# Designed miniproteins, single chains, continued (2), part 90

Each design is a single chain, and the fold is of that chain. pLDDT is the mean over its residues in the fold that is shown.

## One batch from the design tools (miniprotein)

Design m7133
Fold by ESMFold2-Fast:
Structure m7133 (fold): chain A 66 residues (1-66)
Amino acid sequence: EEDRRLVRRVAELKGIELTDEQIDALAAYLSANPAKGIGRVLQMLAATPEEARALFDDAIAEAKAA
């Protein structure tokens, strides 16, 4: 639940709505790839809301490919 909470919190801070499925996929990716996943989260936190949406989409695609 820690990774799910982190994903949900970052999305809330950037005003981005994610489905439960997308949150689950990203949380699983963070658990499997903590260093790379945290790097992604930090990029999202530094980005504008518009940039953050694109970064979330990229991270979700990467999580599905992994």
Scores: mean pLDDT 77

Design m7134
Fold by ESMFold2-Fast:
Structure m7134 (fold): chain A 86 residues (1-86)
Amino acid sequence: MEKLKEAAEETLKLIEEAEKLIAERGEEEVLAEYERLRELDGDEFEANSKPEEVREARIIAVAAEMVKNPEKVKETKEKALEVLKE
């Protein structure tokens, strides 16, 4: 249960940071940054990037998903909140 709670907490933090990113930069700029990151090899990026840079890329990916599929992100947030209630 502890690992599930830690994963849920990190998921909620990523969603919160993604919401802030969209509010500050706007949907258009977030989608443009996400497309730029998509052109990079994911494995090479993770191998050569600092943990902070990998986390920033995850926040951008979550923000792009919120713009494109808001219902999917809402469902993920609800599941994470449910785990934390236990």
Scores: mean pLDDT 76

Design m7135
Fold by ESMFold2-Fast:
Structure m7135 (fold): chain A 67 residues (1-67)
Amino acid sequence: LREAVDRAVEILDAAGDLVTASHVRMLWAIGVSSGKEVEAAEAMARLAERHGHLEAARILREAVEAA
């Protein structure tokens, strides 16, 4: 899961969407601190998809299904 989050953030940074990348990082930090990492990853996948980052969303969804 954590490796998938790191990869998704790398994709967002490479795409130049720093705002979405920052928002995803914030969602993950909240998820980690509250023990809701899976729910955070699902929220991040939806956010990435809404902003057109389909590959980042796919990576996050696959990691959630494997968790």
Scores: mean pLDDT 81

Design m7136
Fold by ESMFold2-Fast:
Structure m7136 (fold): chain A 88 residues (1-88)
Amino acid sequence: DRKAKALATLEKLREELRALMEKYGVKEEVREKIEELFKKAEEAIEAGDIATAQAYVNEAVLLLIEEMAKLGEEFGIEAVREIEEAKK
C-alpha cells in the first residue's frame, strides 16, 4: 500500500500549500509551477518512483518558501511551519 499512502500524503500537502498560496496571495506564475510539480510527483508515485516524487515535492515546497520570503521574512517562516504541520 505504498502508493496509497504516498498519494494520500501528496494530496494533504497539495491542499495545505494551495491554502497557503491563496491566503498570502502568491503570484499565479508560482502557483502554476507548484501545480505542475505536484502533477509530476503524482505521475512518479503512479509509476512507483517515490524518490522522484519526493524530489518534485521538495522543489515545490522550496519554490513556495522562496516566493513567500519575497513577500516578507515572516511569510517565509510561516510557510515552513504550516508545511511541517501538514506532514503530521
Scores: mean pLDDT 79

Design m7137
Fold by ESMFold2-Fast:
Structure m7137 (fold): chain A 86 residues (1-86)
Amino acid sequence: SLAERLRALPASVRRRLAAQLERLASGEDLTYEEFVRESGAPEELVREVADILRQVAATGDFSLLEPIMEALDRPDLLERLLAQAE
C-alpha cells in the first residue's frame, strides 16, 4: 500500500514530505513541481500523494488522507487541513 511505502522511507524524507503537507495545511500555495523538489521522496510516491490530494479537493473526502498522515506520523495535519477547508 502507499502507507506501507511511505513508512519504508528514511525518517529524513518522511519529515520533508510532512513539512510540504504542513505548508499546504497552513494555507501556503504550493505547486506540484515544488512539492516534488522539496520532498526528496521518489517521484512515484509524491505523484500518488498528489493524486490523493487532488481527489480530496474534488470530492471533499479528507478520510483519503488519513493513512498518509498516519504513515508520516503527523495525524495533526489532517485536522489542520480540515479546519482550512471551512
Scores: mean pLDDT 78

Design m7138
Fold by ESMFold2-Fast:
Structure m7138 (fold): chain A 63 residues (1-63)
Amino acid sequence: SGLGDQLGKAVNQGKTELTAEEAREIAEKGGFSKTQLDALVAAGEKKGKISMGEAGAIVGNNE
């Protein structure tokens, strides 16, 4: 557990967007499922970066 905590730490560090690498780090540390991690990384790779709001939506859709 800690998904919201890891995203909150990124926001507190002034991050408004995540790269695929940053998304992978947050997912691994936050205990995201493989499905959530794969979806989040794929979105970051496709777009180059994703917003924090998009990251939250991706995690919620891949519960």
Scores: mean pLDDT 71

Design m7139
Fold by ESMFold2-Fast:
Structure m7139 (fold): chain A 63 residues (1-63)
Amino acid sequence: SERELLAAMTPEERAEFNKLLKEYIYKVTEAINKKDYGKLQKITEEFDERYRALLERVRARLA
């Protein structure tokens, strides 16, 4: 499960996840402040792609 993958992250994987989350929050906040709501979908899709790639790497390491 996703919860199990998050719990099994190495310190390096957790650092990557934290960086990804920080960049996502920054970009979302910037888009809202600029009233660029059309950009929010792309920002979310890019975050989801990177997040899924990280989880898949964790899963592959555990296999």
Scores: mean pLDDT 86

Design m7140
Fold by ESMFold2-Fast:
Structure m7140 (fold): chain A 89 residues (1-89)
Amino acid sequence: MKQKVIMESRKVAEEARNLKEEAEKLIDLPEGKKAYELAMKAYQIANEALRLAEKSKTQEELDEAVELVEMARSYVEIAQKLLEEAKKQ
């Protein structure tokens, strides 16, 4: 379980970083700027999830990390949709 949460945290962080780099190219567009901001937030949350998962000693601490992973994933999904919209301009 703990190793799975660590791996998922790293995957979401990597996805957020890539999305951030793509959105930065379109930062002059409102949707691109919003995508960048959300991708940055997702990256920060995913890295916090990673730290919590790595130092977790209880199931409750690990559950907190899982919640952060899901939150970061939600921001990635919204940022991706905004980036797709920006690309249509």
Scores: mean pLDDT 86

Design m7141
Fold by ESMFold2-Fast:
Structure m7141 (fold): chain A 88 residues (1-88)
Amino acid sequence: SETLENAIRSIEGAMKQLPLVFEKLKNSDPEKLRELLRQLKAEAKQARDIMLKLGEENNVPQELLDKLKQKVDDLLALIDKYLAELEK
């Protein structure tokens, strides 16, 4: 599915940009950064659940569903790492 492949590419793009956003905002506006990270985490979880359900209902290859799940889990882990760093 082009939609799932595009979703995976979007997550990979977000993972590349997130470190740059973190470095820019961590000292200048940490409260805004915390809000953005919490919002991104909520959106990533919601998008994952919707895409996995739609993929299963449309008989998308399990390999693509597993890849999407792994990419979202990687993004969520990175967000949680940055949220934890901001609590120190």
Scores: mean pLDDT 82

Design m7142
Fold by ESMFold2-Fast:
Structure m7142 (fold): chain A 102 residues (1-102)
Amino acid sequence: SVFDKIKELIDKVFEAIKAGNEEEARKYLTEIARLLVEANDPELVDEVLSYIREKVKGLTREEQLRLLRLASDLVVDHPEVAGAAGRILKAISEVLREQRAA
C-alpha cells in the first residue's frame, strides 16, 4: 500500500539521519512529500505525521535539529511539495517543543 511504502521511506530517513547522511535523508524526505501530494488523502497525511512524530521522539536532540533543518529546506527548495513538507516540519517542531529542556 502507499502507507506501507511511505513508512519504509520514513524508516530510511531516520536511518540516514542517525548515520549523518543528509543527502540520503533529503532524498527520502522529498519522496515522502511527493507521495503525500500525489495521494491527496488527508487521513493518510495524518497517519504519516503520527508515525513521524513517534520516530522523532527516538532521536537525539542533535539528530532532531538536523531533521528539522532538512524539512525546513524542503519547504523552501521544493514549492511543488511545500504544503506536505510544511506539515512534516510542523510535526517535527511540535515534538521538539514538547520535549523542551526544563
Scores: mean pLDDT 86

Design m7143
Fold by ESMFold2-Fast:
Structure m7143 (fold): chain A 88 residues (1-88)
Amino acid sequence: SIIEEIENMTEYQRRMLALAMILDKELDPSILKKMLELGATYAQIVRILMGEISEEDIELVKKNPELQKLLKEVLPEAYAKIQEKIKE
């Protein structure tokens, strides 16, 4: 499970993976900083970027309108998947 693999990473490995994924998607690195400031952890950011969204990630986004707005703008497919799970 990719979720289990992320949980078994060090914080350094999660940070490096999150940064690498942001850069690989040609997104501005400032997006990573914004997600952290809005209460996401590096593990949560990696899961969201991979589309492997956990229940804890859904609850974070559900409680955070600013994070919903950011995801809708920069990761619309991840935003749509999370919104479907919130409505279930």
Scores: mean pLDDT 82

Design m7144
Fold by ESMFold2-Fast:
Structure m7144 (fold): chain A 91 residues (1-91)
Amino acid sequence: DEDFQLGLEALRKGDLSVAIGSFQRALEKDPENLEALYALGEAYKLAGNDELAAEYYAKFDALGARDPARAAEVRARLTPLFEEARKKIEE
């Protein structure tokens, strides 16, 4: 998804507002997009919006229960990207 990839590029630059908007557009195109749901949870957590982060994590967990292996792959792949972004934003 182009919007999801744009979100990852914005995340690498530390632009959380653009990243969030891009992940939201990816989710609008595919409401069951596990990558976008997890990315929004991580991005809102990084932005300090714990309420929205919890909402997106809950949706990710509910949907991921239908495909636990894919959910685990998404977490493993995306978590390091958000850890790297945290270093740029919190430094």
Scores: mean pLDDT 85

Design m7145
Fold by ESMFold2-Fast:
Structure m7145 (fold): chain A 63 residues (1-63)
Amino acid sequence: KTLSSIRRERILVLLAQGKTNKEIGQELRISVRTVENHVSDLMRSLGLKNRAELARAAVVLLK
């Protein structure tokens, strides 16, 4: 896995745990804007409409 794919995987794990974008940024040592960009990219790549759907999908995908 590349560094960027590892980071996106970590974001999915934290989303599955119910973390906010601010909390994810703190855990990963990145800006909230960077987290928001990754969340938007993940929503688009998975065909999801909102953050709640992404968080639910993350729980299923990471089981």
Scores: mean pLDDT 78

Design m7146
Fold by ESMFold2-Fast:
Structure m7146 (fold): chain A 117 residues (1-117)
Amino acid sequence: MSPITLAVVEAVAILRRAGVPVAVGVAGRTLVIAGADTPALRAALPEVLAVLNANPLVEARVEGTAIVVELRDTPEAAAALPETIELLRAMGVPVVEAETLEEALAKAREAAAELAK
């Protein structure tokens, strides 16, 4: 498992342990981790950002209540993306693919909201 894949999987695991249903959007080399907007999600955001930003090939930021995970343009990061998607799907996390970051944010938020019902 790549260190990038490990960081993303741990970020999702932190949110799930906090009781947050999670969905992931993908646009190019950018992942969006979205959870239902709850106090538990908001409380978990600093730990999730710390885990993701510990990797020098990853830049993570908050967009509203979603975490935007931008992978550097490197062969290592490019190889980690399909591995990360496969493992997230194996964990039962919905992964929605999009052509733009805005579309990925919208679709991931909708998928996370459906899980919260």
Scores: mean pLDDT 83

Design m7147
Fold by ESMFold2-Fast:
Structure m7147 (fold): chain A 79 residues (1-79)
Amino acid sequence: SASDIIDAALASIERLKDFIETDESVTAEQLDQTIKELDALQAAVNNDSSVSQADKDRLNAAIDDLKKTAEAKKKEVEA
């Protein structure tokens, strides 16, 4: 159901955000993999016709913010 996919997406966002923000040993390769996982999550949400446009917009905003954070952290790790 739409509720199940939304709940799963929110849980994934929380898990990935915690990983990006708290893992001091994270590598650029792990951050690349995290960005790919966020891209896949975003595609899954946007391709589900049972999820409302309002919920898609909110989830996309959260995913985009987290992707930006991951990309910024990757640049810091690569510096």
Scores: mean pLDDT 84

Design m7148
Fold by ESMFold2-Fast:
Structure m7148 (fold): chain A 94 residues (1-94)
Amino acid sequence: MEELIEEYRKELEEKVKELKERLEELKNQFSDDPEKVAQVEKLLEALEKAYEDAMKKLEELRRNKASEREVRLHYSGFMGILERIEKEIEELEK
């Protein structure tokens, strides 16, 4: 179980890093467009909150010795949140 949570933690960290780098590049590209900069800043805030919530929940699941099924369900939920943020990033990249 601890190994599964550690694997999921690393996968979430890598995905968040990828999305954060893409958002920072977009913010630089849109530096002269305050409306688009505001949209990027909202996504950066949402990404940071999603990451914090995910890390807190994974640590809670580890401490409570949650089942593999419960850990997988929460991880899937977090990845779903990141996928929604990624789709918004993709729309800004068009």
Scores: mean pLDDT 85

Design m7149
Fold by ESMFold2-Fast:
Structure m7149 (fold): chain A 94 residues (1-94)
Amino acid sequence: SEIDELVEEILKLIEEGIELLKKIDPRAAETLERLKRQIEEAKRNKDYETVIELAEKAAALLQIVAQEKNDEELRKIAERLSELTKKLKELVEK
């Protein structure tokens, strides 16, 4: 489904963010890894409202770190994650 495809894209983008954060902010990387696991669990339960909330938190974390570290690659990941999360919200939230 389009919803399942978007969630997989969101998870892939979060994984890319985790790999970058491991190099520049290991504590933020650990937080994002926990959020990723929670998103995977919510997805298994078809709890897409929780997926959206957790993805928004992930995007916010990435934006904060990108701004603090002036990291353009991390900023692009945060922006793309925010875009995909908004699209998911439009498909899920009536």
Scores: mean pLDDT 88

Design m7150
Fold by ESMFold2-Fast:
Structure m7150 (fold): chain A 100 residues (1-100)
Amino acid sequence: SEKEKAEKFLDEVMRRVEEAIDRYIEKHKDDPELVEQLKLIRDSVREAFEKLRKEYKNESIEDVLEKVSEMLDTLIEQLKDKYPELAEELRKIREEFKSK
């Protein structure tokens, strides 16, 4: 039950983050350097979520929530100077999931 809840939570957060990045890429598709940089960031995010899925075995849902929040906070800090609009969208995603 808890493992299934954690997996569904991770999949939903990853989906929302990837969709946010993809929307930003589409909005700025005329900037090839930005597009390539954000594609690399998207791939890095997917790898980080897959690592979390592999590492949790007996952790509580609360521990998973904490790790996801820390990962999102790190991503927001990396993006906030160059991509402030994307960083703000990710903050909204983080706040939504912290309240669940």
Scores: mean pLDDT 80

Design m7151
Fold by ESMFold2-Fast:
Structure m7151 (fold): chain A 64 residues (1-64)
Amino acid sequence: SAMEEEKRKLAYDLAVLAGRKLAEELGAESYSVEQVDEERFRVVARRGEEVVEKEYTVEELLSL
């Protein structure tokens, strides 16, 4: 539905914010946000050989 699509768009924006914050906290060279499925996003931050991954559901992101 349109409402579910809007929730997903907002969740994506929040996942990007979470990724940026994670990268800043780690001093990471880069971060990425990947949609795993309709309900989940994966955030990845990389610093040299170190990789930190966090997975969030749409509901978790909207609860921030």
Scores: mean pLDDT 82

Design m7152
Fold by ESMFold2-Fast:
Structure m7152 (fold): chain A 104 residues (1-104)
Amino acid sequence: SEVDALIAELRARLAARLAELEARYAATDDPSKRLALQIVATLDQALTAEAIAEIRKIADDYYKNKDYDSLRQFLARLREELARHGLVTPVDVRSIRLAIEKEK
């Protein structure tokens, strides 16, 4: 499905991001930089997991309500956000939904 394809893309981008952070961690012996990289990696993982859960919930809600126009707009705007920023947060996902609802 288009939803599963978007989630697969999110997971692929997270994996690439985590590999980059791991490389930066390995390249530094500064404890403060290492701690910062660990915090970023932990937050990116947690926020992406929450974003995926929110995407599934919102997409399922639109599908069950037969609101295919809003579903299409939701997935399109998420793909734009993902292309622009490399990842999406739960706040981004909820903000996109709220914007779509206000335009009805």
Scores: mean pLDDT 90

Design m7153
Fold by ESMFold2-Fast:
Structure m7153 (fold): chain A 98 residues (1-98)
Amino acid sequence: KMELLKKLFEIIKKYKKGEMSEKEAIEELKKLGVSESQARALLRKLKEYLKGLEELKKEMKEGSERELVIRLTAEALRLIGDETDALLELVKEILKKK
């Protein structure tokens, strides 16, 4: 479970940073067992939230940005099979690094 979530998080992180195209992200998600339709739905949702994040960046404080990213990642996992508990453990591990 954690391996799948780590891979998913890395894909989302790279896509957010512009290091990965939409097509590349779909192919990486398919390697994790996500169908193309699920991958497209996930990226569509992520794109909506990233657009909102960019608009709000001019007015957002750091705490609000982190909260939005956490919620976006949880929403993304909900679309691919509801492994929210394992995601929460992964997010807690990442937050400990800061």
Scores: mean pLDDT 60

Design m7154
Fold by ESMFold2-Fast:
Structure m7154 (fold): chain A 65 residues (1-65)
Amino acid sequence: ELEFLGEIKGNGKGAVESIKESVEVEIVEEEKEKTVLLAEQNGKKIKVEITGSDENATIKLYLVK
């Protein structure tokens, strides 16, 4: 199950790069306008769903239970 943690708007590419640099990630989906990452830290998994490529991207965070 997924628990919704929050939604932000911002730079989609910048968000992907920051997450890849900060934590271990699995790329679930990587398209021009949609990227889905599964980030793992200390045994917890966060699903990051990024829709859009530019400054108007929608970034949604979910805790994987």
Scores: mean pLDDT 76

Design m7155
Fold by ESMFold2-Fast:
Formats: sequence, structure tokens, C-alpha cells
Structure m7155 (fold): chain A 68 residues (1-68)
Amino acid sequence: SDEEILEEVKKKIEEIYKKSKSVEEFERNATKLFKELFSKYPNLPEEYEKELLGLYLRQLDALRKQEE
């Protein structure tokens, strides 16, 4: 189901965040994940896309603040 896909991808984004040592590494790995997701599920609901992008942006901001 779309809900299970959302939860699995959220978990993968969180794992990438935990393993990333820099903003560049996180952006690279997360962008790769999103390209794979959009290729496999081009008709993913807008709400799910917004939730995933929101999580990505929050994690990205957190990493940028840690580089100060």
C-alpha cells in the first residue's frame, strides 16, 4: 500500500541521516533515494510527497546547523 511505502521511505531517509557525516553526503544519498522513488511510483499522492520532502528538509536543516 502507499502508506507502507511512505513508512519504508521515511525509515530509509532517517537511516541516511544517521549515517551521513556531511550535508553533501546526505543530499547525495537522499536525492538518489528520491529519484528511485519517483521512478518506481510516478503517481505517488501529493500528501505523501510533501511529507517526505518535509522530513528531508528538516534533516537537511539540522545537519547544516551542526556544521556551524
Scores: mean pLDDT 80

Design m7156
Fold by ESMFold2-Fast:
Structure m7156 (fold): chain A 71 residues (1-71)
Amino acid sequence: SHMMRQQRRQDYGEKGRQAADDVLDYLLKNGEISKKEYEDNKDKVRKTAHDVGVNGQDTLDDQRAAALARQ
């Protein structure tokens, strides 16, 4: 069913966005990123994670790695 596929894509997108927000909050709390890095990255990471979530949540690992490596 096309509707079931659309629902999964939407669900993954939303999970990705939430996961990204949780990861960014975790990194901020643990001093892995600064407040400015958090503010600069949160919009980009959340938007990208949502899009990636639609295509596959496994790729969120790459975005977490990118967030950790970002300067």
Scores: mean pLDDT 71

Design m7157
Fold by ESMFold2-Fast:
Structure m7157 (fold): chain A 87 residues (1-87)
Amino acid sequence: SMEEVVEELERRLAGAYVAAQDAVAAHASPEVQAAFDAEMQRLARETRERLEELVRNGASPEELRRLVDEFIAGLEALLARALAAGA
């Protein structure tokens, strides 16, 4: 069902979010952590809004999964920049 797809994707998002926060907390300065948290929260809000809009418009599971893949890629890019700044 669509509800099961959304739940799956929310679990993937939550997992990626926690992993990124743990990595930044372990390796980055407080200033870099604050910048990362702000950008990550913005990305998460934008992605959630887009997810809700896609669901309202009857988007396919494939479209929803693509959005989540885009979010994870964006999160990985933010994490890489934060870790590079901390080095």
Scores: mean pLDDT 82

Design m7158
Fold by ESMFold2-Fast:
Structure m7158 (fold): chain A 75 residues (1-75)
Amino acid sequence: MEDIERSRKIMEEGEEEGKKAAEEAKKQSPEEVKQLREQLNQKAAEAAKQSDDEGNRLSRVAAGVAEAYLEKLKA
């Protein structure tokens, strides 16, 4: 039960971080949005190399959610 609740919390935190990144990106130029996507992809790749802890899992989820939102803003 606690594991499910913790996973749900991680997903919610990832969504909030993704929404914040998307809101910031809405005010950016296309070049800045591209740079933000590259930074998020790098964070996700680094987190994937260290998959054994909760912090790395949260970072991976946050990066994935943020990338999905930024993709909708891509021209």
Scores: mean pLDDT 63

Design m7159
Fold by ESMFold2-Fast:
Structure m7159 (fold): chain A 96 residues (1-96)
Amino acid sequence: MSIFEKQIERLVAEAEATGDFVGVVERLVALSFIFLQIMKINKEPIEVIKEYTELVLKALDELEARSTDPEVRAAIRQAKEDIEYLTKLAIKEIEK
């Protein structure tokens, strides 16, 4: 597993262990911003960036399935929008 996959799995496990789903979702967005910036600076293949985004979105879907809290659902919707926007921005800059 890549370091990104390990970080995502660790955060999902932390949410389940602590019950802090909102905090974990916010940390997933923050880490995704950092990792997308690193991938952009390193000029990673677009395929790698897309694979990373897919892993994060899958983790958010898993967190949504594990919580019935409306606040968690709202945080996940916002996180998906933020991550999709950041991914699109990173890809556009690499394609230049």
Scores: mean pLDDT 80

Design m7160
Fold by ESMFold2-Fast:
Structure m7160 (fold): chain A 100 residues (1-100)
Amino acid sequence: DEEARRRREEVGRLIGQASDSFARGLKLAREAGLTELARRLMAAVQEAVRNYGKDQAAADKAFDEAREIAGEIRKAHPEAGELFEQGIDALRRAFELLAA
């Protein structure tokens, strides 16, 4: 099924994009002394992943918390914040496609 294959490829692309964005964002945040904010953001991302497919409201709340923390990082370091926002959006989109 070509349609199902394209969906799987898009999910893989989005997960790869999220992983790359998080890795780059974490590196910049550590170099900028934003380690605690980055730790809290990644904890929220882990909560979203843990609740995906089990408690959608909890997953959505965790994604919203991660985006709020990314906004705080963006105020101190725009590039790192943008990378975290991109990673969160890509990961959330991948989960939406998996649920479809």
Scores: mean pLDDT 88

Design m7161
Fold by ESMFold2-Fast:
Structure m7161 (fold): chain A 67 residues (1-67)
Amino acid sequence: KVEEKKKEIIELAREAVLTVDEDERDKLGAKIEELLDEINSIKGKEEVKKVYEELKEEMAKTLDELL
């Protein structure tokens, strides 16, 4: 389901922000890109745009918690 993939992307992004290991961050980033490509294949570009907006908001919240 696209909604499940969106939630997974957000969770992976939060993990990436908290991860101190660069190699592990690269792996998380690659997985996020793969999930975005899957969403694009299923629902198209408009759905991917929504995911980016949600991701941006969640990343900002995570950074606020760390700062």
Scores: mean pLDDT 75

Design m7162
Fold by ESMFold2-Fast:
Structure m7162 (fold): chain A 70 residues (1-70)
Amino acid sequence: IEQYVYDVETALDSLGVPEEIKEKALNLIRNASTLSQEEIDQKMEELRQEGLPEAAVNAIRIIALNIQKK
């Protein structure tokens, strides 16, 4: 989990994502194992609407769902 958080943080920084959106995305990953698929989908849609790039949304969603499976 910490490795995914670090990798995602680095990627979001390189894309110039605002810190507020970055923190929300990182918190989603940290809490993915405690969230339902519906909660993950809802939070990802909120991040997309707040300005997270589509490629980043797709990548983070895949990571969160993989963590949630375990």
Scores: mean pLDDT 76

Design m7163
Fold by ESMFold2-Fast:
Structure m7163 (fold): chain A 87 residues (1-87)
Amino acid sequence: SLREEIEKLLEEILKLAEETGDEEIIKLAREFVRTAREYLEGKASVEELEKKALELYMRLLDKGLEEQAKRIAELTRRLFELIKEME
């Protein structure tokens, strides 16, 4: 299902963040995942979700984690594609 595919992407995002060992990156990824789940429940906007994705991406770049930032960008792009398919 689309929901199961979305949850797999959210788990991959969290795993990627946890693998950095950076508490700020982990916190931002957890906030993104929480906002994504709230969006799926109709409790958050797509704009709020996009803002959280950008915050995570920019912080990864600021820390020199360019490969992780690229992977997050690909995972979030796929997530937004699946969200559009639900509408």
Scores: mean pLDDT 87

Design m7164
Fold by ESMFold2-Fast:
Structure m7164 (fold): chain A 91 residues (1-91)
Amino acid sequence: DEAKRKEAIRAAAAVGANTAILTATTHSAEEAVEAAKEAAREQALKNGLSEEEAEALVKEIEPGLRRIAEAMHNGDTEEALKLAEETIKKA
């Protein structure tokens, strides 16, 4: 079911975005991006997506995860939350 697949993709993207926000509070932006990519990939696989689909998702959301991490590193939590919403919608 394509709709269920899209929901699974967006749920994994949400885990990635949330991981970027939380990790950036105590780590560098680059470390937050790497943790977020790993979290999104693991969640995608857990949600039943293939390895190829999980890899494609991580590649698609990586620019968004980086912007989220950079916003958090700069103390702009409101921008980070907006970027997280946009990243999830784009996934």
Scores: mean pLDDT 87

Design m7165
Fold by ESMFold2-Fast:
Structure m7165 (fold): chain A 88 residues (1-88)
Amino acid sequence: SNEEKLKKIEELNEQILELGRRAREEIKGKDPEEQERILIRTGREIAKLLEEYGFGVPEELTDEQLREMGELAMRLAQAQELVAQRQA
């Protein structure tokens, strides 16, 4: 049903935002090489999550693609935090 599909999308979005929030905290005070490793790991966790929710994900994602996914999740988490702060 549309209600069940919406609930699954909301659950997926919250899990991606949580991965982004975690990555933002982990990169604090890290050097650029370690920051890149954290972002790549975060992107890999997002790819696995998407696969678990039934989305097609390439088996072999590049480190650049994984880094970009991790960075996007961090930026989405930051945007949500800023929106919440302005509505409080």
Scores: mean pLDDT 84

Design m7166
Fold by ESMFold2-Fast:
Structure m7166 (fold): chain A 56 residues (1-56)
Amino acid sequence: MKAGIPGGGPTTEVAPKEEVEELAKIAPEDIQRALRSSPEWSVAEINAIRKYIESL
């Protein structure tokens, strides 16, 4: 953990696997496969996918 670094580079925050699994439980089959096909998802990507599912 690199707390307290002034001007520390922003990086895309990786979503926890638990959050991805919870989203997959409510997602359609095609979205579930997409979620499981990638090794990592960013929090922003998971939020975008959640919004997409909510719009279905």
Scores: mean pLDDT 70

Design m7167
Fold by ESMFold2-Fast:
Structure m7167 (fold): chain A 72 residues (1-72)
Amino acid sequence: SPKERRIQELLRRAERELRGILDDETVRRVVDALRGVAQEILTTVDDEEEAIELFERAVRQVLSYVRQHLVP
């Protein structure tokens, strides 16, 4: 579906950004967690725009946390 495609694209972009910041092992774990969030949104949120907005917010929060707490 368009909703699933857009969420997968956001996940791929997040993974690329994380690879510029974190080691490969940590990237894998963070991406796996975000994939779990994506699946929950896809099963609970029917509206495409709402699902995308929620996942974009989750990605932004994770990236903000990583930049603030996990980067020296």
Scores: mean pLDDT 83

